# Ledger of designs, part 59: designed miniproteins, single chains, continued (2)

Each design is a single chain, and the fold is of that chain. pLDDT is the mean over its residues in the fold that is shown.

## One batch from the design tools (miniprotein)

Design m6031
Fold by ESMFold2-Fast:
Structure m6031 (fold): chain A 94 residues (1-94)
Amino acid sequence: TLSAILNRVVSKMVEAGVKNGGEAALRAGEQELERHGYEIIKSTLEKDANDVTTVTLEFRHRKTGEKYVIEIELTPDNVPGVIGFESDRQRLAR
């Protein structure tokens, strides 16, 4: 179930980001996560010197309280990449 939700979230973010940029990717991810019962804690957009936009969503499951982070990259030539997924539990274990 979680893997299916994440695949859908990433697909929606990539589709929006390729067409309309990082802020559209961020909004698409937030909307899809909220639809599946997740609460958005933090949303960030960072653009580096090579015009690579990193979109980071920190979110929490409303029932369990488990925290997650999704990170995707959008390049200037619209080649998307998924660069990370972490749970709060894995962060605390390091």
Scores: mean pLDDT 72

Design m6032
Fold by ESMFold2-Fast:
Structure m6032 (fold): chain A 110 residues (1-110)
Amino acid sequence: NIDQLIDETADKILKVLTPSDVSYIEASFDEPGVSESIKKLSLHEKIKFILKSLLDGSKLTFDLALPEEDRKYPKIVLLLAQNGPSSPKIELSDEVKNLIYDFIDQHYTD
């Protein structure tokens, strides 16, 4: 079940987050253009939102085609979608990045 895999992955991420990871995630969700309902999510719900969003390739492709000021996804989601686990553009710890990209690889084949 995809919902159970999202919950399990979010729990694994939450256990390994550094204070810097938390600050980076929170800052990304506080960006202009992000909906108020998304901004009000708990840290755990924000992590689940990232994972769910990364599985929605059609909506991500549409958002990425918009000018930066018109984009609705938090920057962290778009950066994760456009980059890989070694990218310095993603200011998450290597352990968190690896968990996210392993989750993506489980559901998307290149």
Scores: mean pLDDT 76

Design m6033
Fold by ESMFold2-Fast:
Structure m6033 (fold): chain A 115 residues (1-115)
Amino acid sequence: MERRTEELRERYLALLDELVRRGLLQGASAADLEKLQAQLRAAGLEDLEVDGTIVNIAAITGDYSLIDYYKNIPEEERYRILIEYAEMLLAGVPPEEAARKAKELLKKKYEEVLK
């Protein structure tokens, strides 16, 4: 991991801790999480503490293709999208709206990579 990517990861983890502290973290059922974690591992996504957030976004939006978009964008851009999602939740944006906006960012970045 390059220094900038590590700094973005640390920033996201700090935001994740704040979300947990404020009780703003939303999750899927245990059965859904197990299934989606298997998909993350099959996709080569090993950082479950960070990458598990995409599972929650996919579950909230009902769009599991987001995992494929996520794995195919650069790691730096993945952290930026997760940071934006966490910042929206901390700003009081409802989880459904924050997840929808994160979905739009993921799709846009994935389309840019496919050029």
Scores: mean pLDDT 73

Design m6034
Fold by ESMFold2-Fast:
Structure m6034 (fold): chain A 87 residues (1-87)
Amino acid sequence: MPMSIEEILARVREILDDLRVNKAPVEEVRRRLLELLQEAIERSEDPELVALAKAYRDYLLSNPDLSAEELELVIRELAHDIEVLLK
């Protein structure tokens, strides 16, 4: 089944809440975010969303030692960039 932009945005927001509110471990949040980005690349039919997901995936892979605060900022920026694609 193709993945919608709205579905990806909702899942990014869930991951952000797990980091901020539920105090999920950084390593778990990072893994889930990378899995979601890979799912977006494989299942999205939107080329702009695929390009965005690849850029964030590559950034995360290049920066394996992000703190919780740095990872939160990245997830917030990703959510904002996806919201811009909906306009």
Scores: mean pLDDT 85

Design m6035
Fold by ESMFold2-Fast:
Structure m6035 (fold): chain A 75 residues (1-75)
Amino acid sequence: MSPEELRRKVEELEREGVEAARTDPERAHRLIDELDELAREAREQGLDEVAQYAEEAVRRVRAEMSRASQREQEE
């Protein structure tokens, strides 16, 4: 894939992951795994910027999962 295609794929998975973090934790974990695989593939191709985007997307999805868990614990 081109860097642009790979970046769009990361953005797509991030959006789905953030949504899943609120409704389907198992799906959110699967999307995190897919983002980790994209980061690895991007690094193998020398696309460090895309790899960073994927890693940041993983962190955002995990942050949303943490927030969802906190909301359930408090309310």
Scores: mean pLDDT 78

Design m6036
Fold by ESMFold2-Fast:
Structure m6036 (fold): chain A 73 residues (1-73)
Amino acid sequence: SMSEELLRLAAEAVNLLKEAAKNPDKRDKLWARAQELIKEMQKKIDELSSDKSIYDSAKKLLDDVKAFAKEVE
């Protein structure tokens, strides 16, 4: 389902950001991949605008991932 895909993308993005924080030599590459996943989440969430409940939860999940990315930066 779309919800399962968004949760998977969020988990992958968070894991990449954690690895970027731990591995300075690979930071830029891992960060870039995490940002691509964040962009993919945004595209999928924009398609959910017709379902308010799912949209609100998904947007909050994306905002949490973006906030974590700023902390890692």
Scores: mean pLDDT 82

Design m6037
Fold by ESMFold2-Fast:
Structure m6037 (fold): chain A 60 residues (1-60)
Amino acid sequence: SLDDATAMAEAGRGPAAEKVRQGREKAASLTDPVQREQALSEGNTAAAKAAHDAIKAAEA
């Protein structure tokens, strides 16, 4: 899991931060702890992908 590294490195940085926020918002609407953890994990994964996409875009 890259949640700590992703959250710290990409916090407040455009698309990655937005994915983290979406995961947190989704988790907050859920009452089951397992579903909440899954939502946060999915958000962190999406944030990592967004960061990689941004790096590739910056290459151009």
Scores: mean pLDDT 72

Design m6038
Fold by ESMFold2-Fast:
Structure m6038 (fold): chain A 78 residues (1-78)
Amino acid sequence: GALATGAPSAEEIRAQIDGLVAEIREALKLPDPKEADRQVTILTTALGLLTVASPDPEVRAEGLARYKELVAEWEKKR
């Protein structure tokens, strides 16, 4: 097909993690606490799943650290 098939590279997974982290940071700034909670929950779930699915232990450790930081920041805001 026109799309590449195979396991994503560590660089591709890191880029996806960075994108999700940026989106979570933006969601944390939302003025509506219900919409903020909804967006942060969806995005942190996606970040957690992407992190666990990574075959690279360094990428998993990086993703898990970022996940924990963002969850802690969100818990402090709630």
Scores: mean pLDDT 78

Design m6039
Fold by ESMFold2-Fast:
Structure m6039 (fold): chain A 96 residues (1-96)
Amino acid sequence: DKLKEAFEKEDIETLRDIALNDPDPKVRELAVRLLGTLSDEETLLEVLRNDPSVRVRKVAVEQLGLLGRVDALREALSDPSEEVRETARRELEKLE
């Protein structure tokens, strides 16, 4: 499994490529969760801003919440999807 191998090697560059470019949103979601574990905030922000999948952006918000990125969570309150905005609000409430 390419994702598992990249994660075990802490190959952030490969995980970033998968998170930003894989055609399957389920594969991008898994890469985003792994990047959250490795604390790659830069890629999580790029996913939040640019990923077409509501589900993938929602997972990026959850990972940014776990990393305590209040500024990123506030940015997510302006997301076009109510589900992403709701997730950001919930993550901000946990950091109060």
Scores: mean pLDDT 87

Design m6040
Fold by ESMFold2-Fast:
Structure m6040 (fold): chain A 67 residues (1-67)
Amino acid sequence: SWDALDEAAAAGDVEATARAALALLREDPVVDDTADTRLLAEGFIDRLGATDPELAAELRRELEGLL
């Protein structure tokens, strides 16, 4: 849900924010903002890659599975 994304972002948790964005893509593929949600997920995964490249690669594979 958007609440989970907002909560994770407010906490500054890049991993939780990326996971929440991926969860939004799974919840409703018919939403008009799907492209924006995908870009948010990609952006947070890229940021995570600077500190945890292995986890970023894992989340990126999960995102590709949703496409």
Scores: mean pLDDT 71

Design m6041
Fold by ESMFold2-Fast:
Structure m6041 (fold): chain A 89 residues (1-89)
Amino acid sequence: SYEDQILLALHQAGQALLQAQRDGRVSPEVARQIGGLIVEATRKLLQGDYDGAYEALEKARRLAREEGHAEETAEHLDKAIEYVEKLKE
């Protein structure tokens, strides 16, 4: 299902974020913000709040790209957003 694809993409985004932290590519503060938004998006998704999930994921993706060193995380978030848009159709 698209929901399963979103959950997989969010898991991969979280793993990439942890790797970026270990490599020193993203600050602990930014990592906490992105991670918190991924958790919020997951909760909203499981509640059927696809609009809320979309907003949280867009914020997470923006932070990942604006900090310049979390591009792999942002790419997984791109995939999650694509599938959330399909659920909203």
Scores: mean pLDDT 86

Design m6042
Fold by ESMFold2-Fast:
Order: sequence, then structure tokens, then C-alpha cells
Structure m6042 (fold): chain A 74 residues (1-74)
Amino acid sequence: SEHDKELKLLEKLYEEMKPYLTPEQLKEFEKVIEMIKNNDPRAGEAAVQFLGSLSPEQRELLFKKMKEIAEELE
């Protein structure tokens, strides 16, 4: 399903981002992924909080890797 594809993308993105994020930022990212898995309506709010915790360089890298992974998967 489309939801399963989104989850695979996010899980791979999490693994790829491990060397570039702090343990606290990784915990926030993990929380966002878990909320999406559980179809939690607060997932979007948690995602905004996570992105707000990142430096501009970390955000740029995250979006670049997200695009690369999306192209590889589908």
C-alpha cells in the first residue's frame, strides 16, 4: 500500500540519518515514525517539532536523502 511505502521510506531515512543527528534528535525522529505507524493525528505536529530541532544543514541533508531514497524505492 501507499502507507507501507511511506513507512519504508521513513525507516530507511532514519537509518541513513543516524550518523548526522544527535541521540536526542534521533529519539524525536523515532517518535514521529512511530506516530505515523499508529496513524496518530499528532504526527504532523511532532514532525514540525523534530524539523525545528535540526540545523539548516541537517534539514538540507534530510530532504536530499529523502529525495534519493524515494527515487530508489519507487
Scores: mean pLDDT 84

Design m6043
Fold by ESMFold2-Fast:
Structure m6043 (fold): chain A 81 residues (1-81)
Amino acid sequence: SEEAKKAYEEAKKLFREAVDSDTLKRGALLIYYAELLDKKNLTLEQAKKEVERISKEADENPEVRRQLILDAAKKLVEKEK
């Protein structure tokens, strides 16, 4: 998906330029968004709603936020091989 590729490239930029936890969270959410579009074949609207759900969960639960960021970083490392 072109939308997923665009989100992935924006996430790479955010991770590279990350100066705080909010920037890392935003990058991780974009990776999750791209994965929903590519691997789960969700519509743009469905993917955006799912990202909003996990974003809220990450804001309420520091462990969820940490895991989201770590999972996204792992995916970026695998894609850059």
Scores: mean pLDDT 79

Design m6044
Fold by ESMFold2-Fast:
Structure m6044 (fold): chain A 83 residues (1-83)
Amino acid sequence: SMMDVLRQGLDIVTEINMLTRKSYLEGDEKGAKIANEALFKANEHLARLRAAVRAGDLAGAEQSLAEIREIYEKLKKELEEIK
């Protein structure tokens, strides 16, 4: 459902935010920069996802969710590589 797509997007952006905060608290300047850039991009796509949901555009909502998922997967890999 469209509400499931929105919930998944919100959950993933919350995870990106948690990774950003973790990097910041650990003093990992490189990780914090990478995670913060990912968070900004994810929030842009989350805004598009919310707009698609309001418009009843399921395809647009699913596309925005896919972009958020890609940002999250890339972030996890980049953070793993700098450990």
Scores: mean pLDDT 88

Design m6045
Fold by ESMFold2-Fast:
Structure m6045 (fold): chain A 69 residues (1-69)
Amino acid sequence: MEVEKEALNYLDEKLSELPEEIQKKYREQFKNFVKSTIEILKKRGKSDEEVLNLVKEIIDITYALLKRE
């Protein structure tokens, strides 16, 4: 399973539940942040499972904050 593809699919699923205005404002920034985080964690020797779990947690926290907007 490709970690980046899975993480970005999860991000897109969560963002699709938010208003289009919020999606347009934050989508590219959040995608870039997710990609950078994956690269850093992989460089530090984290397993694909550990990387995916950590990134999904970050996505869930950020989604919860944006949902209140």
Scores: mean pLDDT 80

Design m6046
Fold by ESMFold2-Fast:
Structure m6046 (fold): chain A 90 residues (1-90)
Amino acid sequence: MDSKVEKFLKKEIERFIDELIERAKTEYGLTDEQVEELRNKLKQISEKILKEAKKDFEKATSPQEIMDIFFKYLNKFEEEALKVIEEIKK
């Protein structure tokens, strides 16, 4: 059973993935094959980031550290996700 902060981070990442997939279809003009490639790559990145975040959350000793970890991994996911979109668009 994950902590509340781990569940919240997972939910925010999942919401961001859903928004990016919709943008890939409507704004970026990606093909169905490119959308599936994007979805698979974003899933792999999310799993890696959530695993790393879990280790840091287990070591956190204050509410401030928990918040810093949360935003660190959310921002890292957003950066990696945008890089994947640019690579698929090439």
Scores: mean pLDDT 82

Design m6047
Fold by ESMFold2-Fast:
Structure m6047 (fold): chain A 104 residues (1-104)
Amino acid sequence: SGVPPLSPEEIERLREEALRLSESDDPSSQAAAGVLISLLLNNGEPPGEAQARFYVASAKDYLKQGKYEEAKKLAEKALRIAKESNAPQSLIDEAEKLKKEAEE
């Protein structure tokens, strides 16, 4: 037995909640955002800006750990998704900055 498919209304609510959670600096909120992003992706639905924000947060954590290659890959993914989702310029700029920091 599979999980029943999400309705369009449920998908939109999940996307909005994922975005709200992804904007928080709280680790539990970021973990919750990751769960919702995975649920959206498993239903073939792009999470949009929320996924870009989640990858930015993950890139920052890897950068702090000195894991520059992982940070760079996540920053590149965040930048691509932010541009595709028409995210705020501030998020695009942050992803570009993280990519440059990971290359240095």
Scores: mean pLDDT 85

Design m6048
Fold by ESMFold2-Fast:
Structure m6048 (fold): chain A 56 residues (1-56)
Amino acid sequence: LEELFVKDPSKTIDPEYNSPVIEVKDKKSGKTYLVSAEKFKKSGYTPENFVSPEDL
């Protein structure tokens, strides 16, 4: 999971993937994490464990 987290939370774009930095919420703990949207989607993690606060 640590490999998905943004090192600098002030960044809004991951320059490596040219993808936005999104905030995802762990459904079990209620904690939020900043991750690259592209890396998160490619990591194989399912929305069942993590949701973006913008998911509708």
Scores: mean pLDDT 56

Design m6049
Fold by ESMFold2-Fast:
Formats: structure tokens, C-alpha cells, sequence
Structure m6049 (fold): chain A 67 residues (1-67)
């Protein structure tokens, strides 16, 4: 379900180093738009490193591919 997909993406992004709020916003953007911002854009918006943003982006992409 969409709800289960969102939950899994949020958990993956949090494990990668995003705050709960940032993980929720990123997961919703992925589900609603079918695409993720760049790692640089995520880092600029959230204040995390580009490395952390890349890890979070990859984690969400993996969840989406499994769906």
C-alpha cells in the first residue's frame, strides 16, 4: 500500500541520517512526484552532508524499485 511504502521510505531515510521531518518530506516528494531531488538539493534544504543526502536518496530509490 502507499502507506506501507511511505513508512518504509521514511525508516530508510532516517537510518541514512535524515531527521524524521526531512525523511517524511523526502518520502512524500518521491511518492507524489515519482522523482527525488538531487543529493546537492537535499543537502542544501536539510543541512546534512552531500554524502548523507546521497545515502538517503539511494535508500528511497531502492524502496521504490521494490514496489
Amino acid sequence: SKEELLKKMIEAAKKAGLSEKAAEELARAAVDNGKLPSAQDIAAATGVSVETAKKAREAIEKVLKES
Scores: mean pLDDT 80

Design m6050
Fold by ESMFold2-Fast:
Structure m6050 (fold): chain A 82 residues (1-82)
Amino acid sequence: PLSKMAQFLKEVLKRLKEEAEKSEDKSTIPVEKAKEIIKEIAEKMNLSEEELEEILKFFEALAEAGGDTIPMSVLDALEEVL
């Protein structure tokens, strides 16, 4: 069985990839949309405020490198290491 954090990250990556596929370029997701999805899943799974803050910082750092977007290729790479 996956840890609660691993299960959370798996759900986040799934939802972010679905949103990237629905985007205009079908390959990126804006960081603000990603943060909203992360918060939604964190609330559903009862993550602590500290865990949520660290995850938000991580995805914000990824988006900073991508010009305020997270490319699907980065999401695919993250899914492979989980």
Scores: mean pLDDT 80

Design m6051
Fold by ESMFold2-Fast:
Structure m6051 (fold): chain A 78 residues (1-78)
Amino acid sequence: GRAAATKALQAAGPAVTEAHKLVLEDPEAEATLESEAGDARAVVEVRGRLATVTGEADGVTTIVTGDALTGEILSIEI
């Protein structure tokens, strides 16, 4: 539930920060980045300005899409 989604998004923090840096250097950047915190894992796929965060914690998968430059959240799916 909500706690699992929060853990997954916290695990994504380092990968999201790195994705933002990549897009600042190259707006057409493409990368797959991974980070983790405790037993929570996150994969961030960036294609230019579009970032897709797939996080997993406590058996729950959370998918967030957003703008890699502005940090605007476009969708959340649990």
Scores: mean pLDDT 79

Design m6052
Fold by ESMFold2-Fast:
Structure m6052 (fold): chain A 71 residues (1-71)
Amino acid sequence: SVEAALRAALAQAPAIREEALRAAPEVGAEAIVAALEAQAELARRAGEAAGVTEAAEALVAALRAIAEEIR
């Protein structure tokens, strides 16, 4: 289900954070922030379409927190 996929992605947030922090000095913070924001928007739209907004909001918040840490 979309909810299960969003929650599985949320469970990967610590790994996403670690990789984003590792990649940012190599490829540029702006590019990593843009990628995280794009993923957050896709998660928001998927959750809205499936009616699972809580799971989507949690993932969006996690991805945006990582983006803010990199900015």
Scores: mean pLDDT 85

Design m6053
Fold by ESMFold2-Fast:
Structure m6053 (fold): chain A 89 residues (1-89)
Amino acid sequence: SSEVEAFKRSLKERASEELFKDFLENVSDEVLQLLVDAGIRTAEDLETTPFSEIKAIPGIGEKEAEHIIKLALELSIKRALELMKEAIG
């Protein structure tokens, strides 16, 4: 869907090439649609969503959740590093 494609573009801009590729190889478009339907539509939404909320989304299996959380963790770390750089100049 166009919504899933927009979500993929948002993730590609924020994520590393390696983890983005791993994510796309292990998480189906159907699972990505479940994230979009749950209100997670951008990389910023994913990086700020608690892991417990991702795991609680109906229809997402444990394996898919692990790959989603792995990417979300990278995005969260990148955000934290960006905030730290702003604080120290």
Scores: mean pLDDT 81

Design m6054
Fold by ESMFold2-Fast:
Structure m6054 (fold): chain A 74 residues (1-74)
Amino acid sequence: MVSKKTLEKLKKAIENIVKTDPERAADVLAEMARALGLTPEQVRELVDYAIEVGKDDPETVERIRRAAEELLAE
């Protein structure tokens, strides 16, 4: 389990990717979750934040939701 401070840094990182390189946002989120061993609760928190940041981009939201389904099914 990562600290709250680390999770806030991950949220900031995913926000930057959603804004600068939205096509990679889902892949980066999945890589962060696997590399850091994020819990299902932490994955949901990152996903919810990324969806809120990218809410004006339906394609990016759909990619993030799909990545979340795969991560939470593991």
Scores: mean pLDDT 80

Design m6055
Fold by ESMFold2-Fast:
Structure m6055 (fold): chain A 83 residues (1-83)
Amino acid sequence: DTRRVIQDAIRTLTRMADDPSIPPSAQQQVRRLIDTARRYLDQGDYRRAGRYLTRAAGIIVQNSTDPDIQQQARDIGRRLVGV
């Protein structure tokens, strides 16, 4: 179910956005992208929601100093490819 994939990605990325391995400026960018994705999800626009979540995951991969957090973000990005 595409909606569940997006909802699960939002929950996981929201939790990861507060991780101390991610600089505050990148945390803020991730939160803004997630908020935009939530608006598209509410409109039933799963494709745009998935694009914004993929961008959020990419920012975590590029900015986190924790390899485990980077890997979790990559895994989310891979799951979103099917959206």
Scores: mean pLDDT 89

Design m6056
Fold by ESMFold2-Fast:
Parts: C-alpha cells; sequence; structure tokens
Structure m6056 (fold): chain A 64 residues (1-64)
C-alpha cells in the first residue's frame, strides 16, 4: 500500500500534467475503473463538476 506521502505526491504529479478529458478517461480505465464509470467521471471533469485534484485522488485510491 502507498504511504500518505506517496499518495499525496502521486496526486500532485497527476495534477501538474494538465491532462485533456480524453487523457483522464484513459488514466481512469488503466487504473481499473469500469468503462461506464470512467466515461462518467471524465464527463464530470470536462463539465467542471469535478476538479483535477478530485479526479487524481480517485485514480490514486483505485491503484493503491
Amino acid sequence: ALTPEERANAVRVIAEQKPTPEEIREWLVRAGFPEEEADRIAKLYEEGKLSLEEVAQLIVDRVA
């Protein structure tokens, strides 16, 4: 399992990348999210309903 410091660093690295909604969708699928859920999260990010930090935390929590 990732330490809290490693988790926080991973979130920061993801946020610094300035990803497109398409890149976010690919990252979510690679992290093990179902395609339907990945599509929903990427759409919420594109619509500004989820922040990049919130999406990054979801990715890190899934892979940890």
Scores: mean pLDDT 78

Design m6057
Fold by ESMFold2-Fast:
Structure m6057 (fold): chain A 103 residues (1-103)
Amino acid sequence: SSMRELNRLKTFAEVEILFKSLRVGMAIADRRIAEAQKAGASKSVLRQIVLDGIKYGMDLYREAIERFDKRVEEAGNTKEAIEKATEEELKRLEERLEEVKKE
């Protein structure tokens, strides 16, 4: 409806996408930490795995926001377009998270 309302919806969508993206990165980090601990890795190596996981999550987030912004703009910046683009990006991240857990 209003530009202010649409901007608020976009902001909340971006925050949801951010948290889910970071969750994927941390799931990868958790797995790598388990493997590294079995190999006798130092605390500094474990810290680096966490930082690498955060970086991966941030890369996923940036890619998701680029797709989200493009889809919303091309669909005319409607509430329905925002909700659909949000659902699609969250679904993609959920599928990625489940792939990480199955490996």
Scores: mean pLDDT 90

Design m6058
Fold by ESMFold2-Fast:
Structure m6058 (fold): chain A 84 residues (1-84)
Amino acid sequence: TLKASKLQAFLLARSTEIELLMRRGDIAGAMRELDQMGAVVRERAPPQIRAQAMALIREAKRTLLETRDVDAVNALIQEVVRLV
């Protein structure tokens, strides 16, 4: 069982690392961090928001691979953080 504030703080910290990796052009590193974020959300997010959060993470991964638009990917990640 998670306290929402702890999960949100954890995901916010991970979002900062993902942004840094993307801005450095480390797309492979950013993708691995997105996969880890997805694993944490799948295991620990409240059931009622889990599907939406997982869908946003899948969109972030697709956007990163297809567009390399760091700001668009970061906006999707911030929506995940806001949901939890």
Scores: mean pLDDT 84

Design m6059
Fold by ESMFold2-Fast:
Structure m6059 (fold): chain A 73 residues (1-73)
Amino acid sequence: GIDDPDLAVRLATARALARDPDPAVLEAAIQGILTSSLSEEEKALLLEVLYRHARDRAQLDLVLAAGKQVRLP
């Protein structure tokens, strides 16, 4: 899942969730990232993956709002 100890699994999960047409799936993925025990740098990386694979403005806005809760350089 999105909080898997394997970074490759987390990245694959983020890409799969970003392609899902259901906004509830993306929102759940974002909440999973934000509430995980991952470092802020790892959370930022996963949010960047979701951002790059966002398909519409609503998805983009959700990821940008989440990014404000994580320290992005």
Scores: mean pLDDT 70

Design m6060
Fold by ESMFold2-Fast:
Structure m6060 (fold): chain A 67 residues (1-67)
Amino acid sequence: KTAAVNTVIGLILRVIGAELDGNKEEAIKDYKELIETVKRLADAGLIDPETAERIIKYFEEKIKELE
């Protein structure tokens, strides 16, 4: 549980850093990795599927904004 949460936090910090650096390529990559991680956590039963879907849609929207 704690290790999974720390992984997600680490990825969020990475995407924030990439956006602050103006590195859109890295930010998009990090958001895609976040989406994959959230999907895996939902599949493992660590996040409610409906909550995971909302988070994934939010990150997909962020990727579209960076395109």
Scores: mean pLDDT 78

Design m6061
Fold by ESMFold2-Fast:
Structure m6061 (fold): chain A 94 residues (1-94)
Amino acid sequence: SAEEEKAKEEINELYLQIGEAIKAKDFKKAEELLDKLKKKIEEYTSKFRDPDFLEGLLRGLEELLKLAKENKAPESLLKKIEELKKFVEELMKE
């Protein structure tokens, strides 16, 4: 549906913005964007089920975690990424 595609696009844009914030070492912005990403994923998964999209998100979050570690991000950001990964993993088991 058009609503599902729009939601996926918004999630993907937030993912890209988080990566850019991490590379810029703007970790406060990355954490704020990650909170927005979590809310968008929660909203998406309350309405839609696409296991392939969720698997893609999980791989993307693994890449963000790696990027954050390479850029010496604070533990608070690393924990938020890990928590969101676990949330997505649990959604995929349903």
Scores: mean pLDDT 88

Design m6062
Fold by ESMFold2-Fast:
Structure m6062 (fold): chain A 62 residues (1-62)
Amino acid sequence: SALEEQARAALAAAREAIAAGDREALHKAMSTLEQLLRQLSDRAAQEAVLAEAGALTAEVRA
């Protein structure tokens, strides 16, 4: 779905921002991802996106 595609794009943008050290871009991507998660009706899609976001957060803390 378009929402799942947007969520994947936001996750990709967040990963790119982390690699670049761009905190502003990371905050924007995470904000977009949070908004999209609220709109996802498919629980499996929500869980997949949350798992990716969790991995991303662990990467930032490392």
Scores: mean pLDDT 75

Design m6063
Fold by ESMFold2-Fast:
Structure m6063 (fold): chain A 100 residues (1-100)
Amino acid sequence: SVAELLREAFELAAEAALAAKEGRREEMIRLSQEAVRLADEVLADPRASLAQKIRALEVIASAQGIVIRVEPPGSPLRERAEALRREAERRLAELKQQAA
């Protein structure tokens, strides 16, 4: 189920990117939030491997990056996305050091 959660999170992030490209803002926001929710479930699962947690953080950083690209500067949603992406990138760097 962890592998299935990761696959779904990755697919939702890809769909969010497509929604962003097509100007479907509300759909992009929904898909990005859903991708982050599933990735957070992977991070909270004690059965998730280090590699799976790294992939989950990459999904979070990617999904937040889509929101940052679409939302105007000063948007509360963009500010939150920037903070969450920075935290995901910080955690990702720490886990990648452990994996090396």
Scores: mean pLDDT 89

Design m6064
Fold by ESMFold2-Fast:
Structure m6064 (fold): chain A 85 residues (1-85)
Amino acid sequence: PPEVLYRASPLLLEILREAGAEKETLTLKELVLYLDKYLLDNGLVLPDGSIDAAGTLLGELLGVDRFFRSDPVLQQTFDEHLTPV
C-alpha cells in the first residue's frame, strides 16, 4: 500500500519547521526524522534516554516536561495532532 501522508497541527508543524521541515504533509518516517533532529538541535535527550522538553514547544504540545520515547503520551499526542491526507 502507498505510504500515508499526514498534515500536522499548527503547533506540531512549528516544531517540525524548527527542525528544517519545509512541507505541510509528511510521512511518519519524515515526522520521526524531524522529531529526532529537533531533540538533537535543542539538546533535549538525557543520558538515561529520557527527554526533557521543559520550556520547549514540544513540552507545550505534550503537556509534560519529561518523558521517554516509549511513553504513550508521545503517540497519543501525535495521533491527536496528525490528520491523514
Scores: mean pLDDT 79

Design m6065
Fold by ESMFold2-Fast:
Order: structure tokens, then sequence, then C-alpha cells
Structure m6065 (fold): chain A 78 residues (1-78)
């Protein structure tokens, strides 16, 4: 999607990407389903980071905020 740039695929179903602003959850879920990802880390232009991780048995249908520490948010994907 146009919302994600500089995508780097890593071993173990992981990737990193950049975005100019917060990416809609639907875009993240669709991207992770398309590429078979269990984890996506998105670095925002303002220096914030959003980390998305598939939960055990999750089908990548919704994102739930699980933790927030400073500039980093962690989402569980169900």
Amino acid sequence: SSALSDVVFLPGGKATARAGEAVPAETVLAFMREHGLDTLTVHLADGRTEVYGRVRGGELTRAVLRAEFGSIRFYGLE
C-alpha cells in the first residue's frame, strides 16, 4: 500500500516499514496477510514507532492496543 514505504522483510515472518503518519489498522492487517507476516514494525516520520504482532491463533482480522511506552505502541493482531 502507498501508506507503507522502505519495507524490509526479515527472517521469521517479520518486516519493518516507514510511514509519514499513523497507518490505518485495515492497511496493516491487509499488508501482513498478503506477505504472511507475524510481526510488522512501522517507524513514523515524527519518531514514533508502532509494533504489530499476530497473537497465537490470530487471523489478522483486528488490531488491539496492548501496551504504550513513550513513543512506542504495541498492538496485538487477532
Scores: mean pLDDT 86

